# Designs tried in a protein design run: designed miniproteins, single chains, continued (2). Part 77

Each design is a single chain, and the fold is of that chain. pLDDT is the mean over its residues in the fold that is shown.

## One batch from the design tools (miniprotein)

Design m6647
Fold by ESMFold2-Fast:
Structure m6647 (fold): chain A 93 residues (1-93)
Amino acid sequence: SEKEKLLEEIKRIIEEYAKITGDQEFADRVIEALERYYKENDLDGIISILETVIERLEVDKKKATPEQQAKLDELISKLREILNKVRELKEKE
């Protein structure tokens, strides 16, 4: 399903974030929350956690090396695109 593909894409982005920053604990908590919201069919929960993750990556970017900043910018852009797609899915329901 489209929802399942979006979930798997978000998980890949979050794992990439963990590789860049070393913050595996945050990544694991986000993935657990996303899987729970997906299982509950809670699109508002998914939207909320995506917004929280984007804000966290923006903060981490300010403390990052230039190489890490470029990679984090790419992840933020992808997450914002996915957030828009999740919002569109909610509008269609």
Scores: mean pLDDT 86

Design m6648
Fold by ESMFold2-Fast:
Structure m6648 (fold): chain A 74 residues (1-74)
Amino acid sequence: ARQQVADAAQKAYDELVKKGYVELGARHTAEAYRRANAKLDELEKAGVSPEQAAKEGIRIVDEEYKRALAEAEA
């Protein structure tokens, strides 16, 4: 779960950097890691499967990526 989330966050960061949004990419990727890891910790304590936990973490990464794009393109 955590490796899949980390891979998704790195990919999102690389795409933002490729678009020239280095500062926004760094900030939103840091927030994605913070939110996703907090959610993974909650789900692990609740006994949620690694597959379901990974899906939720990746969703958070995708939300932060979309927020970064919206902020950059405003």
Scores: mean pLDDT 81

Design m6649
Fold by ESMFold2-Fast:
Structure m6649 (fold): chain A 70 residues (1-70)
Amino acid sequence: MDADLEAMARESLEHYAALAVAGKKSLEELREVGERGIAMARALGASDATIARIREYLERLLAEVERALA
């Protein structure tokens, strides 16, 4: 369960990060997608450790996109 939720979140975030780099989504929209995904994973019973890993991945992607846009 947790591994599937983490994998789905990572795939979705990578897709939106690519759109942000291409100028089709903002960094704020990427953060909003990530926060909604975290809220949904939490509602579905994901562990605190899994939520922490998804959040870490979101923050890493946000930093990578910000650097790519610089």
Scores: mean pLDDT 82

Design m6650
Fold by ESMFold2-Fast:
Structure m6650 (fold): chain A 60 residues (1-60)
Amino acid sequence: SKLELAERYMQRLLEMLKSIKDEKTKKGLAEQIRATAESFLEEYPELKQKIFEELDKILK
């Protein structure tokens, strides 16, 4: 389904983000992922919220 493809795509971005050790680069990419989720997941609010929560956890 389109939802499954969107979730897999966003999960890959989050895994890439987790691999980044430089805090400034990590924060910049997290902002780009958030912007992507805002636009790309507009029709999937539950998935969008899950992605935002995961971003917050990664940035702690």
Scores: mean pLDDT 83

Design m6651
Fold by ESMFold2-Fast:
Structure m6651 (fold): chain A 68 residues (1-68)
Amino acid sequence: MSPEQRTVQGAADQLLDSVRAYVARGDLAEAQGIIDLLRAMAAAETDPRSRALLEAAIAEMEALVAAA
C-alpha cells in the first residue's frame, strides 16, 4: 500500500476498535457518529483504494451496529 493508503487503513482500524467498544456497552449513538464521520470521509476520498479501505471498515461497523 502507499503511505497515504496505510495511514487511512490505520485510522480506519482504530475507529473500528472504538465502534466495537461502543457497541459492546450499548452506546449505539456514539458508534453511529463514527460511522457517519467515515461515510463523509469516504464520499470525499478521491483515491479508489483508500475509499475501498474506508468502505470496508464502514461495512464492518454497520454489521456490528445492526447485530446489537
Scores: mean pLDDT 81

Design m6652
Fold by ESMFold2-Fast:
Formats: sequence, C-alpha cells, structure tokens
Structure m6652 (fold): chain A 77 residues (1-77)
Amino acid sequence: DEEVLKKAVELLREAKREVETRDPAEVAERTAKEIAELAEKASDETEQLLTLVIASLSIAAHYKVKPDLEFLIKSLE
C-alpha cells in the first residue's frame, strides 16, 4: 500500500503542476482515472481513501471547477 499511496501522491503532484497551464477539468478527469487504476491494486483501507480522492476529482471535473490538489496530497501523506 505504501507504493500505491506514493504513486497516487506523485500523480496528484503532477496534476498540480499541469493545472497551471492546462484545463483543470481535463486534468482532474484524467488524474481520477489514473488513481482509479491504482485503487484496484490497493487494500480495502487504501482503496477507500483513494475512492474519496477520486470522488473529489470527479466532482471537480463534472462541475468544471479547479480541484484542491494540495489538500488531496496532504490527505494521502
């Protein structure tokens, strides 16, 4: 699970960099999909945490608002 959480944080940090120059909704949607793939490999507890992150990103993408990526990163660290 440590490796899964580390990869999720890396994806969120990359997304945080990308939202400065790209459409935040597109970045959130892609990042949610990538984290969902990681969640399939995780334990039940880690999958639950990642599901909350995915939900936050998906809501941001659906409503076309900027996700709070810093908060999500801190939630997984």
Scores: mean pLDDT 83

Design m6653
Fold by ESMFold2-Fast:
Structure m6653 (fold): chain A 81 residues (1-81)
Amino acid sequence: MMEELEERARAIEATVPEIAAHVEALLARMAPRAEERRDDPDPVAAMRELLAEMREWARETDPAVAELIELQLRASELKAA
């Protein structure tokens, strides 16, 4: 029954380039913002603002991408804990 798994993998691969393109656009938009904030007097507060802004930008542009970013961030936090 490997054919079923391969078909699902192919469907995901067809979707991944679209998702990747949306994520790349968001990262490109965020990169200069993050760089600007490196020398902020309160870098922790600045980082929280950037993360919140990224989520809102994604939700306004593509809510599905915003949800995926949220899940990835939460997964990263769990691994760090």
Scores: mean pLDDT 62

Design m6654
Fold by ESMFold2-Fast:
Structure m6654 (fold): chain A 107 residues (1-107)
Amino acid sequence: SFEDSLIAAIDGVTEEDVELLKDPNTSPLYKFDIAVLLAAKAADEGNQEEVKKWTELAKKYFDKLPEELKFPYGLMLYTAANVLEKAGRKKAAEVFKEIADYLFEKS
């Protein structure tokens, strides 16, 4: 399910994925996805400094995305936030909502 895949992605993101953010061959879209997942995982772990760090990086990567992807990605993040909230992953859901709100302001 989308819920199972989303939860697995958040729980499965690692420090190896952080190294992909430094790689110029990693697409901006994939860097955005990694930063969102890292922020959500940090929120679930109660690491507020990491939440802020990864949320700000996600916003910066989003600003570099092609215009045509911004609106559909904003909607995807709102949908993901709702799924996470219903699954009891409330802190991760808050992060997805914050990033989606920023995306709405930029779209």
Scores: mean pLDDT 84

Design m6655
Fold by ESMFold2-Fast:
Structure m6655 (fold): chain A 107 residues (1-107)
Amino acid sequence: MSVKELLRRLAVLHTAAGIIYSAASSGLLPLEEAREQFEPLGREAVELGKELKKLAEEGKLSAEEAKDAGDSMETLSKMAEGLGLYELSEELREVSKELYEAAEKLS
């Protein structure tokens, strides 16, 4: 899978997760349903983030791309925490941290 395909997929997941989180935060979506819809998206984002980290370590990502991916993962982590998905939030935060570390090595 290409770097561009992975980054596009992460952007799609981030947008979808954001819509779910916003609906839950505004009371339009019950918290239980929000968790059920968010968790699969967050799990896929963790796996994409791990693959992006590996590509960054191989020098196949720019520092900016790695940082932007890290920013997306950090935002997803905060959303997961807000929904009470604490274990998923920790996994997303760890991947975000690893992407930021990879970005520093690329710059």
Scores: mean pLDDT 89

Design m6656
Fold by ESMFold2-Fast:
Structure m6656 (fold): chain A 76 residues (1-76)
Amino acid sequence: MLSPEQQQKQELLAQIQALVQQAIEAALAGDWKTLEQVLAQIRQLLAQMGYSQAEIDAIIAELRKEIEELARQAAA
C-alpha cells in the first residue's frame, strides 16, 4: 500500500503534469498571460512539495525555456 505521504506526492506530481500541458498549450496559442499564471501555479505546488525557493526558480526557468523553445519550433 502507498503511504499517505506517497499518495500526496503522486497527486501533486499529477497536478504539475497537467499544468505543464496547459502551459505548453498556452505558449503554442501565444497566450503568454495564461502561461505566466500556469507557471505561478506550478511554483506553488513545488513549494508544497518542499522545494527551496532557489530550486523552484531553477526548475521554473528551465521549464519556461523548454516550453518557449517548443512553441518556437511549432511556429516555424
Scores: mean pLDDT 80

Design m6657
Fold by ESMFold2-Fast:
Structure m6657 (fold): chain A 96 residues (1-96)
Amino acid sequence: SIEEEIKELEEKRKELKKRAKELSKKIDANKNASKEVVMESVIIQLRLIAIETTIDLAKKAYKDGRYEEAKKLAEIAKEDIEHTEELLKKLEEKIK
């Protein structure tokens, strides 16, 4: 169901947000972190905020009975989550 898909997206966003916070702390602790690494961390954080907004819009559309809009917003959030997870994995590998 659309409701179950939205819940799964919320849980995945929470996971990525936790990983991004842990990564940000490691970058802040590393005095040799490049400006590029810092910028990539900021971009990931901004993407996660945008994803949260898209999920909230999907939830509102679903609650209002706008199921087609809710489905499209959930699809956008899913794609953004997948892209953000790839960026996060790439950044995690760079700072090892």
Scores: mean pLDDT 88

Design m6658
Fold by ESMFold2-Fast:
Structure m6658 (fold): chain A 77 residues (1-77)
Amino acid sequence: EEAKEVFQRMLEKVKDAPEETRKQIEKLAEDFLKHYEEALKAFYRDRDVETAVKHFENALKLARELIDQVEKALKEL
């Protein structure tokens, strides 16, 4: 939930960016949240640490891509 709020604030900061850049950021945020949610589910519900770690690793990779796209959007403003 906190991650959702952070990404929603990032989307608000880039709202004036070109539509294509905003859509890319939105998709990366959605993909990140999906992996983050699966990681939490694996860790807390299923107690499957190995699966949780894999999803967290994917979420971190997507977070780096998201940061790069946000930086690009801010430079275009």
Scores: mean pLDDT 76

Design m6659
Fold by ESMFold2-Fast:
Structure m6659 (fold): chain A 95 residues (1-95)
Amino acid sequence: LTPQTGANQQVLGRLGYLRRLRDALEQYRDELTDDEKQQFIDLAKTVAREAGRLQRDNGVDRSLVDDLGEEIEGILRIAGASEEEIQEVRKLIEE
């Protein structure tokens, strides 16, 4: 596979996973502990850094990166991330 094709497939797979994760988190929002919320925030930041790197290094389709960002921001909001943390994650994806 070309680097761009492989990177697009990685992002697409993560999109499917994050969409399912976001739906599950919305169902269990009020049952999450502060530690669990922090774990999901940390996971979202990790995925955002990887997506930003793939965009910069491999030219992943912008629409896929934008969709990934939307799901990551959704997860962060459910987990109770601050506006400051959401802005940091947005920069990691777009930069």
Scores: mean pLDDT 74

Design m6660
Fold by ESMFold2-Fast:
Structure m6660 (fold): chain A 95 residues (1-95)
Amino acid sequence: ASEKAIEAARRAAEAASEVPGLRAELEGDRLILTNDGTPEAAGAAQALAAELGGLGAARGTTIGNTVVLEMLDSEGARNLTEEDIEAIVRAAREG
């Protein structure tokens, strides 16, 4: 995974961990989001997965209440801007 994608995942994990009912864990190049089934936590996990996927930074897989995001070494992942990372953090917090 690119260093910028890992930094984005780290900041996203910190922001997501502030969302009630959402647990975020960064395990190497994987961001693991587990929600408690509430609309707010599920919405935040979905928004974060959509933003990271849309930027080409991660590939997501959903299993029940768990989203596993694999950070990529794509051109998009290598070229993430600070504004892209801020958008990812906002998606995690606001849903």
Scores: mean pLDDT 82

Design m6661
Fold by ESMFold2-Fast:
Structure m6661 (fold): chain A 95 residues (1-95)
Amino acid sequence: SVNLDELKEGVLEFIRKVGEELNIPQDVLERLLEAAERILDEMRAKAPVLSLDDLKSLLKKKAEEAKKANDEIAELAAQLMSTYVSELEKEQKEK
């Protein structure tokens, strides 16, 4: 299970790190961080703690909803969050 408050710090740091490595423009990076926080807040409204499988399913749904709404920033934010969760799952299996 994953605590969404603890996940928020890791997700936002991951997005900042990816943004720095890829030289993403600051205005785009700020919009990605805002979209990620909004997605996390929406997920937290359902449950403060989620299983990794539930978290992955919800993030996939959020990415699909953003794509359908033509919200490219929210879609990318949800995809980056999914990447972070996948890395977290690999780390958990190696420990």
Scores: mean pLDDT 81

Design m6662
Fold by ESMFold2-Fast:
Structure m6662 (fold): chain A 96 residues (1-96)
Amino acid sequence: SQSDVDQLVQQSRQAIQQSSMQQIQQGLRTMYRTARRTGTRDQVMAVLPSIQQALRAQNLSQMQQLAIQAIDDVRQHMSLDAARASISSFLTTVQQ
C-alpha cells in the first residue's frame, strides 16, 4: 500500500543518517538491481540518474542527501509494488 511505502521511505531516511558510506553504497546497488527486476525500462531510466549521482558522492554528507533523493525518485517514478520491493531491499541491506 501507499502507507507501507511511505513508512519504508521514512525508515530509510533514518537508516541513512546512521549508516556508513559503504553501507549506503551497498543499499543503493541492491535497490537498483531490485528496480531493474521489478520495474519497466522507462521507470528504471527515470531513477538511474539519482542512484548514479548518489553512488558517485565524494563524502558521507553528500551521499546521505543524494541517497534520500534517489529513494524519493524511486517512490515517485516506480509502481507501488516496485517501489516497495526496491526501497525494502535498500533498508534491509543498509541495516546489515
Scores: mean pLDDT 90

Design m6663
Fold by ESMFold2-Fast:
Structure m6663 (fold): chain A 72 residues (1-72)
Amino acid sequence: MPSEEEIQEGIALILFAIGKMLEDRGDKDGAYETGKLIAETVSPEIAERLAKEAREKGYTSVAKGIEDALKA
């Protein structure tokens, strides 16, 4: 059966794909809220990794959502 870590990785990939899609469409608010949802749903380690990847790829709203939720 999938481990808790494997389930978290799967959820992270789906949410990250949604966040990127929203930001690519110019929905910065939706991308930001999806970033916050990532940080609330997955481990801090996974969330921090995705925030860094989002920043490196120019998905600043997704990254900001993750970063702000992790600081709360």
Scores: mean pLDDT 84

Design m6664
Fold by ESMFold2-Fast:
Structure m6664 (fold): chain A 65 residues (1-65)
Amino acid sequence: MSEKELDIEVLEALKLIYDYMIKQTEERLKTATGEEKENLQKEIDHLKSVKDRIDAEIERLRAEL
């Protein structure tokens, strides 16, 4: 396995963790009200931003294979 293939595998694993965190936070958002709802929405937005960056890095590394 090349170093780039290992990096992709690690990033894909990290992406799965972030996808899981997003889904868990979205479930909490369904029952949340007031300030908690606003805080959970901000958390989802942040997690999605990180996931987008991971996706971009995976695509960059795959393009170099």
Scores: mean pLDDT 83

Design m6665
Fold by ESMFold2-Fast:
Structure m6665 (fold): chain A 68 residues (1-68)
Amino acid sequence: SLDEKALELAREAGLRLAREAQRATGGAPTEIEIEKTEDSVKATARAGDLVLERTISKAELAKKLAAV
C-alpha cells in the first residue's frame, strides 16, 4: 500500500540521516523518530544539537508510482 511504502522509505531515510548525524558529531548518541500523518511520513535523526529531517509526501510518492 502507499502508506506502507511511505513508511518504508521514511525508515530508510531515518537510517541514512542517523549515519550522517553520527559522522558529523564524531559518534554522538543518535535518536531516530518516525512520525506518521495522513499526508506524510517524517523521519528525524537527532544527535546532540544536530537535527536532520526528511519528509516523505504521500502525494508525491503516489505521483512517482503512477509514472511506471
Scores: mean pLDDT 81

Design m6666
Fold by ESMFold2-Fast:
Structure m6666 (fold): chain A 81 residues (1-81)
Amino acid sequence: MPTLEEVRALVEEAKRELERMVEEGVSLDEFQARADELLTRIAELIRANPEVSEEEAKELLREFLTAYSRALREIEAREAA
């Protein structure tokens, strides 16, 4: 059963993966596909765990989305022609 700790660990791992994608110079399409998969996985774990409060879920999603927005801007800037 996923715990709040497991959800938090997944968010931290996802944030690190977003940073790695920026460093690797992946395409915008690859970045969006992988980021969407990470977001889906996080959302599924939150939904599977009713012990995660609404406020905890909001904070975890906010942390991921903040990292996603930063990484997206860097990749978009790199791909801009």
Scores: mean pLDDT 80

Design m6667
Fold by ESMFold2-Fast:
Structure m6667 (fold): chain A 100 residues (1-100)
Amino acid sequence: SRAQALAEELLEQLEELFRRGASNEELYERLGLRLPYPLTPEAREALLEYLRLRRRQAEEPAEEELEELEERGRELVEKYGELLEALFRAMRERIARELA
């Protein structure tokens, strides 16, 4: 429950920072997330889209909409999979530190 609450709060803050075009330096300073490479504007937009898409899937949309969201999610993972893995790894490490 605490891990889930921290993850939800971290995701909300991350969405806000990405929407504002925050730098990797701001992400580290504000959230303690260190990414191994600088984010391009295109990569930030893709990450923000992925976060919004996952949140929409969690809202239990109609089957037709869910299939469209899943297809778009696959496209984003294929193009930005390494970046998404790095991001979620950094987030998991942050949450683990907070719970320790």
Scores: mean pLDDT 74

Design m6668
Fold by ESMFold2-Fast:
Structure m6668 (fold): chain A 72 residues (1-72)
Amino acid sequence: ATRERIVAELRRFGLPEELADQILKAFEELGVPPTPRLIHVVVGALAGLPEEQRTYETIKRIVEIAAKALGL
């Protein structure tokens, strides 16, 4: 399932699993397909941010930017 894929990527980057539901919600709200490449880019970008900046609005912005960069 998509959620399990996001959780696996979060674990790979050492990020908290509770971010999975916010990331999934961002993909759903933006109508962006949660492809493996997009999940990897989004989680990687979040890993580069301090914890206090991993807000839902920031997650949505990262998803939007990544999708546009990949022509989605």
Scores: mean pLDDT 85

Design m6669
Fold by ESMFold2-Fast:
Structure m6669 (fold): chain A 91 residues (1-91)
Amino acid sequence: DAAAQAVARWVEEQAERVAREIARRWVEREGRYASLEEGWEEALRLARDTLLGIDPGDIAPQTPEGQERLARWRREGAEARARIAAEVAAA
């Protein structure tokens, strides 16, 4: 599936950016981790799942601010997936 492959590529390109913001907030605001390195793998998983529109389960933010930020990334992912699907269909 060309669309699925294009989406996977886009998600990998964006996952580091989103994960960095997630991990930074976990360290600086929530005290969840002592360092970005410690939280990095979990942040990457949450970033990929969020951009793909997958429920992150137990690592989902519990604060209104965290939920609003997650919703923005989910919207970003949904818009990108729709755009990629249209581009692949037009090719």
Scores: mean pLDDT 78

Design m6670
Fold by ESMFold2-Fast:
Structure m6670 (fold): chain A 61 residues (1-61)
Amino acid sequence: SPSQLEALIKELEADIKVTEEKIKELEASGDSPRNKTLILFLTFVRNVEKGLIERLRERLA
């Protein structure tokens, strides 16, 4: 239903904010190979979730 899709979009937007905060923390923690790998992984996850929001918004239009 549209209400369920809207709720899911809100949850994904909240998760993206948490992921962006974690990326900032890792960037502040230094430039180790581990931190760089984690930043790449979290960036990938964030981009996938943003793509899902776009698709869900298309279903609501």
Scores: mean pLDDT 86

Design m6671
Fold by ESMFold2-Fast:
Structure m6671 (fold): chain A 98 residues (1-98)
Amino acid sequence: PTPEELKLAEARRLFFEGLTSEDPEEAARLFREAARLFEELGDSKSAEILRLAAKGMEEGSEEYRRKLEEMREEAIAAGDTELALMTDAAIGTLDRLG
């Protein structure tokens, strides 16, 4: 595997660990770590989604959930199925742990 492929695999692993966490503080930390790796890979949209979800879990603001819903709708409109599914999963984690 290339360094980029290994970094992407690690970002996805951290994201999945966050999705399956039962602790909002742990989930937020894992999402922030994944976001950092996505940003380094040039995937600023995935990074933004995960940072918004982490803030929602930490701060309990409905505003972050609304922003995530907006980003999900934009991803669907753009035909970006992977981004839309990732955003949906992040919203589900925020709803489960917030």
Scores: mean pLDDT 88

Design m6672
Fold by ESMFold2-Fast:
Structure m6672 (fold): chain A 76 residues (1-76)
Amino acid sequence: DVEERLGQLLLELQGIFFNRRDNPEEVEVAQRALRIIGKLSADGRDEEALEVAERVLEKLLNNDIDGARKIVEEAE
């Protein structure tokens, strides 16, 4: 279920904000990703929102902040 998976990924991205608030660049990228995902979901584009969430989270979990930022910039 795309909606269930998207909800889980949103919780994981919010967890980055709460657990890594001492890293401002990572928090900035996570916040920008959450805004894009929220906008895509509000527009009924849940599959695209899921794709952005998965790609950004994968980069952030691997400490690839530049890679995550690039995904966010391409989705904006």
Scores: mean pLDDT 77

Design m6673
Fold by ESMFold2-Fast:
Order: sequence, then C-alpha cells, then structure tokens
Structure m6673 (fold): chain A 58 residues (1-58)
Amino acid sequence: SDAAVAAYLQQLRAEAEQLLAEKGFSQATQDRYRAQLDAALAALDVATATDIYVDILL
C-alpha cells in the first residue's frame, strides 16, 4: 500500500540523515541529498530513494 511504502521511505530518510551527519559532508552536499530524497519520497519512488541512499553510503 502507499502508506506502507511511505513508512518505509520515512525510515530510509531517517537512516540517510544519520549517514549524512557521520560522513561530514558539506552543508551544500547535505542540502542537495536532502532535496533529492525529499523529491523521491514525495513521488513514493523507492528505486530512486534507494539509489540516493546507496550514493550517500559510498
């Protein structure tokens, strides 16, 4: 369901915030990743959100 997808994406978003803090990215880089994730979450786009999360991990 869309509600279950949204809940999953919110959890992924929270985990991404922890990674952004840990990796010490510049504010500009953090803002870019946040904007990209927020757009993917608004679209309920699991594939794009996952790709962005993996990019943050690397």
Scores: mean pLDDT 86

Design m6674
Fold by ESMFold2-Fast:
Structure m6674 (fold): chain A 88 residues (1-88)
Amino acid sequence: MEYTVRVTVRAATPEEAARAAAAISDQLLKDPNVTEVRVTRAGDREVTLEVRLKADSPEEAMQRVRDIAEKALKEAGIDAEVSVEPVE
């Protein structure tokens, strides 16, 4: 089944938030279960992405997106806060 998940990225500076969002988007698009990534809001220190992906449950969809986001930030060496929530 396909689910939509919202990812909000917050960083200390606008430049860090933009780099974090780009790194997360790039890593998400490499996952074969991810079908779409959209930027829905871009603020100064906060970027919101909506991600569509295939998963067996909403909980699995959220966990997969969180794991990918954390991996992307670690690999890029970016310090940012990630919040993941379902879109109804």
Scores: mean pLDDT 84

Design m6675
Fold by ESMFold2-Fast:
Structure m6675 (fold): chain A 85 residues (1-85)
Amino acid sequence: MSEEFKKTLKDFLQSLGVSEENAEKIVKELEDLSDTEVGAALQVLVFKLPYSYVAEKFGISVSSVRYATKKIKEVLEKYNAIDKF
């Protein structure tokens, strides 16, 4: 992720009631994902959109959306934040 997107993601997580400490840890564990992959995965998690639809809209593969969504879910579950989505 870009530094700008990391800041945006941290601010978004805190707006959902995630603590600053946990938001920083979540962002750090997701830093190897691209901005596009994280954005696409959030569309699936927040709006329950199909992987194929999101992949087409973001210009990435269905496999990339699936991988990013799985990784983000696992990290959110680890920090007890999945219920906020």
Scores: mean pLDDT 81

Design m6676
Fold by ESMFold2-Fast:
Structure m6676 (fold): chain A 100 residues (1-100)
Amino acid sequence: SLFDEARENLKKIEELTGIDVSELLELLDEAERAVKEGDYEKAIELLERMQKKLGEIDKELREREKAGEKIPVEAWLALLNAASAVSEALRELKEKLEKM
């Protein structure tokens, strides 16, 4: 599932970088619940909030690299994979909403 893929990659970001992803995990769980309840508009709103927060993590990691910290490539891959899973979930939900 795209939600499981996003969840796994968020946990990997936290493990590799020490960035707190608890709010992102809560948003993901709420979005998955909204999808199960057929509330695609709510799920889209929550996933768009996740995209914004993932962008903030990208910025934080880039600032750490500018400060001379070595960010492991696996952290960048986890961020890319989480962002891709959220983006694909948004695409699928927007398509479903248009057909309603």
Scores: mean pLDDT 89

Design m6677
Fold by ESMFold2-Fast:
Structure m6677 (fold): chain A 72 residues (1-72)
Amino acid sequence: MTPEEAADELVKRADELASKGTAADLDLASGLYDQAAYAYMSAGDFDRAAELGDRSDELREKAEQLRKEKEE
């Protein structure tokens, strides 16, 4: 398995989790996007790695907001 093939599978799993929209699923998706970004970086695809890193950050912030709203 190439790093790019591994990254593609991680992105598919992350997209599925992100579509569920719960804080826990968004946290898991964020972690998978981080792993995919590392795999793309290892494959030399720095543009995709940067994009997935940004998506990871966005999902982590969204998960934190959802948790904060539930506690209030």
Scores: mean pLDDT 81

Design m6678
Fold by ESMFold2-Fast:
Structure m6678 (fold): chain A 75 residues (1-75)
Amino acid sequence: SLPPLSAEEAAEAEARLDEIMKKAGVKREEVESLSDEEIKAAKEAGLANPEDAENARKAQLATLAESLRLLEKLK
């Protein structure tokens, strides 16, 4: 039910995700390598203990992976 992104909106979303990944110190390849199960587990761990640095990093990677997958779906 979400409308598809325009080419301009898709390019802006890609640029924003690249900036977030750069600021977080993660590589796009690392984010893209995450499985659906790893994304789910990382999000659950981050919600259970957001103060744990390892869980926070995993949750951040999971959020970036979901954002990339959503962007691909909306193109």
Scores: mean pLDDT 75

Design m6679
Fold by ESMFold2-Fast:
Structure m6679 (fold): chain A 78 residues (1-78)
Amino acid sequence: SSAKQALLDRQIKTLETIKEHIETEELTPLELLVYKLAVSGELFVVRRSAAASFPDRVKKAEELAEEILKLIDEKLAK
């Protein structure tokens, strides 16, 4: 439905905002771990709610989440 598409687009926008925040701000290890949990949770919800109906948007959300998790792991390793 159009409402489910709008919710998924909102979730993608939230992931984009989290990515920008992680890239532009100096975050503590605890803050990075909190974001890691939040992003993992969003990815789980997106996969369950929309995969069959909106595969391209789900793929975009998965790619964004994977990029964020990689950035977090790189920052935690320093």
Scores: mean pLDDT 80

Design m6680
Fold by ESMFold2-Fast:
Structure m6680 (fold): chain A 66 residues (1-66)
Amino acid sequence: PTQLEIDAAVLILAAAVGLVSARNQGDEEEAKRFEELLDRIQALVDAGTLTPESLAELRAELRKLM
């Protein structure tokens, strides 16, 4: 895997942990935000359009949710 793919996988894992945590707490609004973030990351990966810049933006959005 490329470093970009590894960094994306780490971000997906972090967002997935956030989603599980939000669901366990019953915070449906926060869970939805993590789901939306995961969907965006996955869409970019599937399209092959993920860049270091888009990854940095997604990471910043994850930090806002945490």
Scores: mean pLDDT 82

Design m6681
Fold by ESMFold2-Fast:
Structure m6681 (fold): chain A 85 residues (1-85)
Amino acid sequence: MELSEETRRALRELEEELKAAYEPYKERAAKEGKVEEVAREVAREAAERVREILRRFGYPEEVIELYERAIAEGDQAAADALTAL
């Protein structure tokens, strides 16, 4: 149940991409008091894109749903733990 090296690489690339994209919104959200709103949108986008990556690499829907749920809820530690399995 451990993800392949190729899958982990794709997920790391997505994480870096979203971190870079989130940084400008983080500054604006802090000034506007909307940090939670922006974080929710980023988590939703991340969950959707992770689902697409896992489906592309042929993982079962049960595994995809676990990752999608963990990321959408903002639980990066849970997502990391699932990757280690």
Scores: mean pLDDT 68

